# Ledger of designs, part 86: designed miniproteins, single chains, continued (4)

Each design is a single chain, and the fold is of that chain. pLDDT is the mean over its residues in the fold that is shown.

## One batch from the design tools (miniprotein)

Design m14980
Fold by ESMFold2-Fast:
Structure m14980 (fold): chain A 101 residues (1-101)
Amino acid sequence: SDRLIEAIREMVERMVKTLEEAKEKGLSVDQALQLMSDVALEKVREAEKRFTPSEFEIFKRIVDHLLGKALMMARATNDIEEVIKVIEREGEREIERLRAS
């Protein structure tokens, strides 16, 4: 679904932008993760209203995966830049997986 791919792309871009802004403001990794999680929750609520139950389940699974990877990287590195890199990498992998389906 092109609309689902676009929604995931927009979510990833907004998550990355939120992390970049948090880093520029000198916020902690925990504060940056909280702001990113708030953005992800907003996007999940938007997706629930826009997509079918099946598409929404895929969207939510991708969000849960990205948040889980971000949390693991944050715990391992305590570095917002490394969290940004993992969100970009894992987000692109999920988008390519959807295109291949």
Scores: mean pLDDT 90

Design m14981
Fold by ESMFold2-Fast:
Structure m14981 (fold): chain A 95 residues (1-95)
Amino acid sequence: MLPSLEEIEEVVKKLSPEAQKVVLETYELTKEIVKDLKNGEINLDNYDRLGDLFKKMIDLFNDPSLSEEEKTGLMTAMHLIVTGLDNARDEALRS
């Protein structure tokens, strides 16, 4: 199961506007991928975009100007999204 929008919004409100945008874009794209998987569909363009967004999140995490609170928020958002995608993939494979 993906995290709720409210759970993601709670995490991102502490982040810079750039980091908030990247996390929310990653979350929305992950929801589309999960929906496609449940429908037996694979959109490779969405996976390419997801890879680019994860790279951008990692780059933001490695920014030396980022505060510890921002790093923790970004790491938590990444963990929730990745875990949710992994669980949804596993559910789709069982269905």
Scores: mean pLDDT 77

Design m14982
Fold by ESMFold2-Fast:
Structure m14982 (fold): chain A 86 residues (1-86)
Amino acid sequence: MIEEAKKRYEEAIKKGAEEILAAEQAAGVGFQSLPEALYWAKDVAEGIKRGDVFPVTEEGKKIEKKLEKEGKESLEKIKKAEEEEK
């Protein structure tokens, strides 16, 4: 169902934003706020890499790869659900 696919996508972005913010702030780098992390997470989930904000820790880089994969999978499920919706 389209609502479930959209919820999964939104949850992946929110979780990715919270995880990247925690990892990078613990290292004292880059990410300054949750809104900034959310914009970054959305861009990464959509396959867009920003030059102004990016992970520098090994943990942050793992979060980026996971979010990119989960975002791509979620967007494909949303597209399929939209096609099958009546």
Scores: mean pLDDT 74

Design m14983
Fold by ESMFold2-Fast:
Structure m14983 (fold): chain A 72 residues (1-72)
Amino acid sequence: SNAEKEAKKLKEAAEKGDVDTLVEIITSHNDEQLKEILSKLSKEEVAKIAMTLAKAGHLDLAQRVAEAAVSL
């Protein structure tokens, strides 16, 4: 599915510290789509994405990921 493909890209980007790819994927999806994508990842993997964004100064996107994850 598209959500599974995007989830894999987010996981790989976070593992590599590829902030630009994380920003691109997250900003290309609305909150409903982002929740579906994040539902394919573990809570630990979602936390790594949020932390990677926060460390890079993308606090708004880190918050958005965390908010989407509260229902997972």
Scores: mean pLDDT 86

Design m14984
Fold by ESMFold2-Fast:
Structure m14984 (fold): chain A 64 residues (1-64)
Amino acid sequence: SSDEELIEKLLEELRKDLVGASREERKALFMKYAREAQELLDDESLDRFLLGAGRVVQEILAAE
């Protein structure tokens, strides 16, 4: 679906931006993408994005 494609795109962009980002930058980036997702997605798709974004953040932190 279009929402699934958008979620995947937003998560990929978030992952790319988080690589090499400082702690302060990571917080700002997460908030930026969460806000974009909130504006573009319905509540169900937003929940799926937020779950995926949490996993992306955990992956980045584990790689440090």
Scores: mean pLDDT 83

Design m14985
Fold by ESMFold2-Fast:
Structure m14985 (fold): chain A 62 residues (1-62)
Amino acid sequence: MEEELRRKIEKEIEESFRRMAATLIVRYNDGKDNEELKKKYGITDEEIEETRKFLEEQKKLE
């Protein structure tokens, strides 16, 4: 029971950090730090591209 809850929380935390890192990469576009963050969190170029499209779409909608 506790193990299941802990696993779920860990997964949510990991997903949140990955999403935040991808968003930071897209927003601030620091080329050197981008590569370090991608490597550290295992973020793919496709994930960055998807995040960029999502943010651009949201910005246009306000």
Scores: mean pLDDT 70

Design m14986
Fold by ESMFold2-Fast:
Structure m14986 (fold): chain A 90 residues (1-90)
Amino acid sequence: SPRQHAVLLGEATLGILEIYKYVARKSGDLSEEEIFQKIVEQLRKLADEISALDPELAARIKELIAEAEKNNWSVDELLERLRALLAEAK
């Protein structure tokens, strides 16, 4: 289904971002703010990619990003909230 495809793309993206977070933190070359901005950039691309497939899930991802920025969430909080959102969307 379109929802299953959108969730699979989201889960694949989440996996890649978890690896990116780990590698970026180990490098010591990027601040937490820079890592957060790179992750947000990739999540916006994800939302745009799935918007035609599942506009509701795309809107929920965009809202999650807006809440993360508004409330100064950590990288870990943002990725954990994305994981929960994708699990609920199944």
Scores: mean pLDDT 90

Design m14987
Fold by ESMFold2-Fast:
Structure m14987 (fold): chain A 93 residues (1-93)
Amino acid sequence: MLEEKQKKEIEKFLSDPEKQKLLEEAKVLLEQYSNITLDDILPFLEPEDFKPDLPLPDVAEEIENLKKGSPEEKAKSIFRLRRFLSLVEKFKT
């Protein structure tokens, strides 16, 4: 289950039409990386990235990192956006 704090942040995100557009853009971009596994991106991740209480990502910033970032920034953004989408799915359940 989502923590109450994360749930409130997701509710605010989903209530914003601009944020909804960013969410759809993130989904489309992540489809281009659908074959990238956790093992592929693990060398670019830090222990902090795996903390359950990690703050929700700035979706707009992560989208820009996927488009224009370094290989390390792209790997981290793939991980963070996948985590965020998973949390959104849990919220909708």
Scores: mean pLDDT 76

Design m14988
Fold by ESMFold2-Fast:
Structure m14988 (fold): chain A 98 residues (1-98)
Amino acid sequence: MKKLEEARREAERAGAEISEEPLLVLRVELKGKGELLVTAGGDEEEAREEVLEQAKIAGLEVEKIYPVVRRYPEPALRVTAEVDGKTWTTAVSAEDEV
């Protein structure tokens, strides 16, 4: 948990936006392209909607979304930063390194 506090401090120093929410890793089967792992926030229903919306934007057809493969343990952070007009997003858990 000490590493998570350090990661939060680094993100704040970089001007990053931090949201404290459960993060889900979903396995998604794309028609004709195989399987991908996708990280999404919120509950399982919201995460599925986010995956479908992102696939639609990318011009990809989703054939199947499997049950949640992995949840980041408590606490989990989604970090979004815009630096010099560029967007950067990452996920951090209590055991992850920055």
Scores: mean pLDDT 58

Design m14989
Fold by ESMFold2-Fast:
Structure m14989 (fold): chain A 109 residues (1-109)
Amino acid sequence: SSLIKKLEELLEELRRLLEEARRRNADPTVIRLIERLIRLAEEAIKLAKEGKISKKDAKKIIKLIEEAIRIARELLSGDKNILKQIGLKLRLIGIIEEIEKIIEEAKKK
């Protein structure tokens, strides 16, 4: 499946992002959010391989992970604006919660 391959590519990108964040001694909250996103990507791949996620939901998860990676990279950029950092963290948490809801619904099927 092309969608499973894309999820696996995003998982490897997230793992590289986590290693970069750890090397740079990034904000522990950002590190925890990336770790949470990695766990969700792994669960999405498992459920997709089991046929428990629809093509529509898999595409939505892919787009949400891509947006989350963009936000996480901006958080790691070293911008010192505290209000901007808070806004980006809240947006990233919201995306993670949306992915979690899709995965939990898929697990109930």
Scores: mean pLDDT 89

Design m14990
Fold by ESMFold2-Fast:
Structure m14990 (fold): chain A 109 residues (1-109)
Amino acid sequence: SEEEKKLEEEKIKQIQKLLEDYKEKNPEKVKEIREEIEKMIAEGKSVEELLEEIEKRYRETKDSVEAAVRIAILAELTGDFEKIRKVAEKFSDSEVIFLIVEAVEKKKK
């Protein structure tokens, strides 16, 4: 519905702001996360393996903001939004992952 679309757009904007605020407050940490993910991609790790590592880290740390930042960086580095969405379907937090991926994709437009 039109109302559901507006609510989704608002959630996406909130995620975009959360990601931007984290990058501004933690630039060194964002750089470290990006370099870590780039290294794993260069070593041949799949999107599935990378998402599983992010999920495992979230379960250990309970840091949902860092997890969202890691997913956003993965989406930015790979550009493979559809692959991330498909792999994410197996996780209990798939809806949140879909919103994070959409937030990154819309920023590139």
Scores: mean pLDDT 85

Design m14991
Fold by ESMFold2-Fast:
Structure m14991 (fold): chain A 100 residues (1-100)
Amino acid sequence: MSLDDRRKDLVEKTKEIFEEYKPELEKNINNPEKSRKIVEEMVDKILEYAKENKYSSSEVLTGLLTLTKLLMDFLEENNAPEEVQLAVTEVMNSAISRAR
């Protein structure tokens, strides 16, 4: 499998995970603590999928950056409070730092 095929697979799985959790995140858009927990669950699913399929740290970063973009676009479109945006950003920065 080429590196492009592997990155595409992880990007598609990340989008699938985001869509699965999107309704719950939408319900909790005004709650920083619950939004943080939901995003942590999305990250954990991406990391577990990557581990099971033996993706490299670089490939995992592609998935996490994809999730970051999907989350930031979603929060902006829904006029999420700054505290929610900060909570989500902290979770993603922590995940990216751990993946490296």
Scores: mean pLDDT 85

Design m14992
Fold by ESMFold2-Fast:
Structure m14992 (fold): chain A 89 residues (1-89)
Amino acid sequence: MKEEAEKLREESLKLADTLRQQILDGLATESTEIGVPEQAARLQQAIDKFYQAAELYKKALETEDPEEAEKLVKEGEELRREGLKLLGL
């Protein structure tokens, strides 16, 4: 549980940081396949989902209740999945 939550938090934060950099790069170079404003909006929604998931995983790591930790991890995984879906993954 705790090791899984820590890994998912780290992965979610890395994803959010990577996507934020892609927005900055996209604004500089323009996407040839997707309009930059539409791509930026979608990436921002995904970033928000990943940060929310990371926050839930952090709470799961901090709680002493195993059942609460499991519930928080599940909620975080659901948000992470929604973020990935926004990216077409």
Scores: mean pLDDT 71

Design m14993
Fold by ESMFold2-Fast:
Structure m14993 (fold): chain A 74 residues (1-74)
Amino acid sequence: SEVAERIREAGERAAEATIRALSTKPFDVVAKEVERIRRLTEEALASGPDGAKEVERYRDEAEKRAQEFERLRA
């Protein structure tokens, strides 16, 4: 439960950061990246009780992508 909540929060923060970074991009590009984050979040949730390491890895990857998109937005 706690792990699942952290995974969902990480996914939500990553999606918010991605939307913000891609604010000047076409909607379909933003939607595609948000869907990617959603899929990763669902996969992490499906991993069950050992999701703690997956949460950490997932957050790092999502944050790196959000930062990359922020550079592309500028």
Scores: mean pLDDT 66

Design m14994
Fold by ESMFold2-Fast:
Structure m14994 (fold): chain A 60 residues (1-60)
Amino acid sequence: MANKLKKEGDKALSQGDFLTAISLYSKAADIARKNGDFSMYKSLTDKLNDVQTQLADQIN
């Protein structure tokens, strides 16, 4: 399930929908954490940091 949400987040990000991408990656990260998938969790939190940085750069 986390992998599906990650792919949906990647699609939203490619379409410039940063808020939807953040929401989807956040949900995927929660699922990965609950499943003990630390590799996926780290990947998703890294993506969240990147998206938030890109959003901050666009509004500043």
Scores: mean pLDDT 79

Design m14995
Fold by ESMFold2-Fast:
Structure m14995 (fold): chain A 71 residues (1-71)
Amino acid sequence: MIGEELLKGIKEKDPKHFGNKKAEDLEVLSVKREGDYLVLDVRDKSNPDKIYEVKIDIKTGKVLEVREKKL
């Protein structure tokens, strides 16, 4: 389940898609470390065909980027 701090960061970066979402609406599919960043694949349960890539700064925990990723 997605954490409250992570959800807040995602909402701040993409309020159009995530502004009304709750933690229970989102599923973390994978976590990958890329140097100084964590890269998460996050699925929107209401739109299962949509996966979002979330880039997080490891040092600060700040969400830097949210991008739609299609299979």
Scores: mean pLDDT 78

Design m14996
Fold by ESMFold2-Fast:
Structure m14996 (fold): chain A 71 residues (1-71)
Amino acid sequence: MIKFKFYDPNGNFLGEIEAESFLEALNEFVKKYNLKPGDTFIVEDENGNKYKVTILDIKDGKIASFTAEKL
């Protein structure tokens, strides 16, 4: 399992999710916070790399498309 830290767009810590992949962590976060297309957040991986993620589409409660910009 990989640990991912989640932040709001202003950098406030929201929580930590353990998942086997980046997409799995994003899907758990989307379910936990009931996110919608257009929502943006920051994800940090176990190596301290931060990504600005924007959800583009959700189908059947799962992310169908998103963008990720390395910060």
Scores: mean pLDDT 86

Design m14997
Fold by ESMFold2-Fast:
Structure m14997 (fold): chain A 67 residues (1-67)
Amino acid sequence: GPLLSLEQAKNAVKTLEDLGVISAEQARKAIELLEATGKETFSPEEVAELLEKGGASRAQARAAALM
């Protein structure tokens, strides 16, 4: 899929929280990890990996990669 900017990746994480796919704590941790990378662009797979590091399950992270 297309690369996401940092803001698009953060918005994708917030959307997953709003949809109830991930908790507020998982969303917060994922956003902190996104910002900590210093990267300008992310693949959906990289966002999924950071969600797992933030405490999301593989199933929750996989949902992010498919969106």
Scores: mean pLDDT 81

Design m14998
Fold by ESMFold2-Fast:
Structure m14998 (fold): chain A 85 residues (1-85)
Amino acid sequence: MVKVKITVTLKDGTVLVGEGEGETEAEAYEKAVKDLLKKASEYLGKEMSDEEAAKFIEENAENIVVEVEKDGKKTVFNGKTRTTE
């Protein structure tokens, strides 16, 4: 089982978190993205399409952190900077 957590920090300091679980990394990631897009719509108080919510995140995100947990091992990716080590 794989767990994915996507943490987006917006330019105003607001933190949005999307979480997903699945049998594969791809399935868990897709569920985490869907959850994140829902959180973005709720944050704006507007019903948005997935495409509109994704664009909002791309335009307003200051930092994006993706955390993948597989078989009890956790890997963290920072989407704004390539972390070596």
Scores: mean pLDDT 77

Design m14999
Fold by ESMFold2-Fast:
Structure m14999 (fold): chain A 81 residues (1-81)
Amino acid sequence: AREAAREEILRELAALAAEVEAVRAEILALNPNATGSVEDLAAKDPRLQPLLDRLRAIRARVEALVAEHGADFMAELSDEL
């Protein structure tokens, strides 16, 4: 059913959002006074490169979901998170 697919997508989006927050917490723990982008920080601190790679993987997965299900549908789901 479409409702089952929607619930599955919402669970995946929630998991991806939690992963982004976990990565952000790790970046802040390593660079508590840092300003600027993660990419700029990773260029100065090699410890951030794995975290940047994780963020890129998350972004690619979100882009894949948008491509598969359509931007309008995904925007409606994002408004519920």
Scores: mean pLDDT 72

Design m15000
Fold by ESMFold2-Fast:
Structure m15000 (fold): chain A 87 residues (1-87)
Amino acid sequence: MEEEKIEKEAEEVFKESLKKMLTNPEALAAALEALPDGAEAARAAATAAAEKAKGPAAGRQAGLDVDIAEAMAEMVRWSLKLEIQSK
């Protein structure tokens, strides 16, 4: 049960970091670089979202927030999948 407790605390810290990164693309990029190769799909999605946001000027903040949120959701799904596999 101790591993589950530590995992929950890490998950909460991770969630707080994700919320903060949604308002700071620079921190998001750094965090993605720290992720293992298994997170390649999430990194690719976040990279695509960032490149898309660089193009248009109008609505960039709204578009970036949505795309990054989806990339973060994908990363969370991947992390959850890995946790179930590692069980």
Scores: mean pLDDT 54

Design m15001
Fold by ESMFold2-Fast:
Structure m15001 (fold): chain A 93 residues (1-93)
Amino acid sequence: GKKAFEAILEAGKAVEEGTEAGLPAKEIAEKALKIISETLGVSFPPSEEEIEKIAEAAAPVLKELYPEHSEEELKEGIKKALEALKKALETEL
């Protein structure tokens, strides 16, 4: 659980740093997803099943930091964020 959370945190930092540097969305997504795949030993880009497992593992840790949100809300948020990065990676424009 903690390793999945730490991978998401580092990927989030890469998104923030890439956005501040004015990098293209595709390059930001590639960097963020590489951190996740290399840290967790999952595919690049992660499969739908791998995204589900990452979200399930990280959500309990996030709930300790954000107790006002349900674990299901946090899981869905993580899934949507990873799916958005994957879509950015797949677009040429």
Scores: mean pLDDT 82

Design m15002
Fold by ESMFold2-Fast:
Structure m15002 (fold): chain A 57 residues (1-57)
Amino acid sequence: LYQPEPLSEEKEELLKSSPLYKQFNDPSVSKEKLLEFANEVGIHPDDVNEIYQYLNS
């Protein structure tokens, strides 16, 4: 891939440290909440889909 933006382990640990991550463990959590969480961690919105797939794998 040409310059993919994969979720790094450091970013993953930051996500897991957030209280919103517990809400994400519930499959009913909305993508809007995930977007807000990603913004707190400094992850671009375009990466939200990748994060959602990655964490929901």
Scores: mean pLDDT 60

Design m15003
Fold by ESMFold2-Fast:
Structure m15003 (fold): chain A 66 residues (1-66)
Amino acid sequence: RRYRLSDEQAKRLAQMLVDLGLADEEQGQQIIELHRRHGYLSVGDVSRLTGAPRGVAQAVLDTVLS
């Protein structure tokens, strides 16, 4: 699935990943930049950038959309 986020949702995703200890600040900025450049994120993009399992990446992405 492709997750098309607002700028605020992308920032919330990055902050949530950092707060959960799944990403550092640099990885959070990489996620924001990737979303800006491509216009979307996949579960695989978040998983690869953070090292988080795909199920965790999906759960965090789905939470941000709520």
Scores: mean pLDDT 83

Design m15004
Fold by ESMFold2-Fast:
Structure m15004 (fold): chain A 62 residues (1-62)
Amino acid sequence: MITEEERKKAKELIEKAKKYLDFYQKSGVEDKTFLELAKQYAEEALKVDPNNEEARKLLESI
């Protein structure tokens, strides 16, 4: 089982992933950098919290 600290860390990483994904979508351009950053943060969140449903859904949407 993950710790409370790890859960908090995963949530913070998901927030960052969502921010970069939002920037990518709002920019209206195919900027791979923002998309790659969003993916990396979501993947890190899953490494910290493998059962994190939001991180998994976020990766599937990318």
Scores: mean pLDDT 77

Design m15005
Fold by ESMFold2-Fast:
Structure m15005 (fold): chain A 69 residues (1-69)
Amino acid sequence: MSEEELRELARRIAEAEGLPESVALRALELLVRTGSGSLAGAMLVLAAGRPLSPEAVELLLEAEERVAK
């Protein structure tokens, strides 16, 4: 996944969850390093203090698929 794609996904997740873009970007960087959407999702849930929206879950699944290729 390109750096531009990573930043765009981070922005969209941040907007969906009402989180800072820096938090969403750190979660996606964790996903790229570990290959784990579960760890990235857990970080976002902890930051949000609630379950993720369906939109954020879909964006994380898309990112995980792109990293796994």
Scores: mean pLDDT 81

Design m15006
Fold by ESMFold2-Fast:
Structure m15006 (fold): chain A 62 residues (1-62)
Amino acid sequence: MEKEKEEKRRELIMKSADYSVEAIKHAALAVSGSPEEGKKHLELLREYNEKSNEYEKKAEEL
């Protein structure tokens, strides 16, 4: 494997991990505070999970 491909794969994996961490933060926030605020955090949880999965898939395809 070329060094450039390995570095790109690592970058994509790190981005996926970062989005997963953000999703977990919003999951925690969704169970605290008002129901209205919780709904917004649940939508962000879904959005960050989708982005995490997207970057993971891109890394796997390298």
Scores: mean pLDDT 81

Design m15007
Fold by ESMFold2-Fast:
Structure m15007 (fold): chain A 113 residues (1-113)
Amino acid sequence: MEPSIEELLQRAREVADKMIEAAEKGDIEKFKQLFEEFVRLVSEIVDKAMKLPKEEAIKTLNELISLLQDVRDRLEALAKKSKDPELQEFLREAIDFVNEMIEQLKKLKEKLS
């Protein structure tokens, strides 16, 4: 039985929190692993949302955009606070990728409107 969108959104929030914690601890390898898992969960949520009726798809995309914006803001705060150049590099790459995801989801919403 495949997980529901609600279960995937909850998992994405939990993985995001663990990812931020790994970055705060300077665990770059754990951060990278959790970021890859987070991106996969976001992709799965989008794929499932696009199979929903238009209004439900838009609602799910709005919740996902809000989560991505929160993650971006938290990663930006960590990048400003960090003095580790290697961690700053990975945080900046992650921020750029999250910004790209936000813009892609906004474009998907426009196509549904």
Scores: mean pLDDT 88

Design m15008
Fold by ESMFold2-Fast:
Structure m15008 (fold): chain A 65 residues (1-65)
Amino acid sequence: MKEKAREYAEKAMKAKTPKEAGDYFSQGALAAGYTEEQAKAVGAHVESLTPEQRKGAAKALADEA
């Protein structure tokens, strides 16, 4: 559901660690209809990004949802 994916994207932007941001991004992807495998890949990718890139990615996920 789009609303729940947006909620997780907002939590990802406020996350204190890269791993926490990745976990919220994975949950947002699942809520947006992605598979568990895809959500895990997205989370791992987000963990590898800089803080600025992670915020941009979270906004993109919120807009996509």
Scores: mean pLDDT 74

Design m15009
Fold by ESMFold2-Fast:
Structure m15009 (fold): chain A 85 residues (1-85)
Amino acid sequence: MEELIELARKRAEEAAAAGDLRGQAEAYLTLGRAYEKLGDKKEAIEWYRKAIEALRALLPELSEEDREAALEGIERLEKKIKELE
């Protein structure tokens, strides 16, 4: 898990520096899932919230089909955050 977290953090930093919202969302989702598996609910919630913000920012750049998938992803993450409270 430590290696996965470190790699995902690096990817998040690189994507943020490049303005790559898709890469940011993917890295943040990976971090959220990793911390959830570790039982660190507080960190998992934080990364899932960052993933939601990146996905929302990405919406105007997406095709119609990709927008629907992203909105479904956001709803799923919002539900996950409530479950982790």
Scores: mean pLDDT 84

Design m15010
Fold by ESMFold2-Fast:
Structure m15010 (fold): chain A 80 residues (1-80)
Amino acid sequence: MMSPEDLERDLRILRAALPALEELAREAAASGDAVRATGVRVEAMAMRLTAEWAIEAGVSEELARELIERAEEILATVRA
């Protein structure tokens, strides 16, 4: 498992990247770009997994829950 310090750092990085990933998801969905949609899906799944680990570890749980919710929205956007 990642250390609590590593999890906190990673969650902060993911939070900062979130708006860009959301925009890429919308662009991929609008253009029908399957390659970009796949890349966005992989990144969103990794974000959700990291946030789930943070909740299990008791690290930055509020931020982690926000990241999970937003990752699920991104996944829904590129699946549809």
Scores: mean pLDDT 83

Design m15011
Fold by ESMFold2-Fast:
Structure m15011 (fold): chain A 98 residues (1-98)
Amino acid sequence: MSDEELEKLVREAVEYVEKNLNIRLSEEEIERLFEIARELEITNLSTLQAMAVLVAEGVPEEEVRERALELKGKELSLKDLLNISVDIGVEELKRAIS
């Protein structure tokens, strides 16, 4: 996949996530997402959508990389993406109250 093709795919993933999950990514977050996807050779839309959720939720880059590799090549529904966002919120809450 060319860098131009990957950039278009990342943009499509971000647009989908912003429209359907009511989250926003900054230009800096989108650029970081592209760099991670390029380095890890992530080429499927579903994994890029999951990565966009993780980045928007403030997950550290190392954890985004680990989760991206776990999800590489997998197809994800909107419900799967919502569950990822919820799981991040629950883990943050557990850390705050423990």
Scores: mean pLDDT 79

Design m15012
Fold by ESMFold2-Fast:
Order: C-alpha cells, then structure tokens, then sequence
Structure m15012 (fold): chain A 86 residues (1-86)
C-alpha cells in the first residue's frame, strides 16, 4: 500500500539523516566547515522535496513527519556549526 511505501521511505530517510549528521560532525572536526554546510544544505533540500512530494500525493501525515525531521536536522546542524566556529 502507499502507506507502507511511505513508511519505508521515512525509515530510509531517518537512517540517512543519522549518517549525514555523523559525516557533518566529522567534517567540522577536520575544519572543513564549507563542505559540512554544503552536505547539510543538500540533505535539507532533499528532505523538503520529499515532504513536498508526499503532500502532493495526499499523504499529509508522512509529509509532516519528514518536515519535522528536516527541522530537527537543521537545528542540530546549526548547533554543530556554531560549536565548530567557537
């Protein structure tokens, strides 16, 4: 069903976000701030596109889960970048 496909997408995106956060932190520890910000920006854009597509398909619940995931990701990245600059 569409709901099962959406749940699989959400689970894959959660795993990707966790992996990307680890890579962002690694890049920041290496002083590669611009690369970390670029990776984060690409990931955030992808999450927003995924949420938009699901909303257009009428799955507002799945779209909202991904939107919240994007907001949490953006906050965590901002905190990591600020710590790296201090």
Amino acid sequence: SDAEEDQKLIEKLKKLVDEVLKEVEKLLKQGKIEEAELLADITLGMLRIAAGVLKLQGNDDAAEEIRKMAEEFEKKVKELVEKAKS
Scores: mean pLDDT 86

Design m15013
Fold by ESMFold2-Fast:
Structure m15013 (fold): chain A 65 residues (1-65)
Amino acid sequence: SDQVDSLLDAATLADDSAKDTFKKADDLYKNSKNKSQKDQADGLYKGAQTLQDTADALRAEADGL
C-alpha cells in the first residue's frame, strides 16, 4: 500500500541520515581540538541515534499495517 511504501521510504531516509551523521560525528571527534568541538560531535552522535530509533519505529509501524 502507499502508506506502507511511504513508511519504508521514510525509514530508509532516516537510516541513511543516521549513518551519514555517525560518520560526521566520528570525523569531528577525531579532528576535535577542544571540548566545544567534542561536545558538537557528542550532539551529532545523539542525533544519529535518534534517527536510527526513528527508522526502527517507522519499520515497526509499516509491519503493523
Scores: mean pLDDT 88

Design m15014
Fold by ESMFold2-Fast:
Structure m15014 (fold): chain A 97 residues (1-97)
Amino acid sequence: SLLEEEEKKAKPEIVKVGHAMHSLGLLVDAEFLQKGIPAVPSSPEELLKQSKELREKAKKTGDKVLELEADALEAISQGDYDKAIELSKKGVELALS
């Protein structure tokens, strides 16, 4: 029905905003960590687990923003905050495109 088509259009936009907000959160966390400010309470092992879970979700959904978020979390777990900032910025840009 026409109503089902309108619902399908609304859902992608809400998901897009959610992904942009999540990528922005990772960017802020990475910038704080780069400055030596503890922004993330998770251990490196917990961050790697979260990265793996997001990567599996990205494979199932085809969501490239989730792939960038997974890569950013892995970079944070390795202490590569410059890479995490770059990947998170790309995630925000892709989500808003």
Scores: mean pLDDT 76

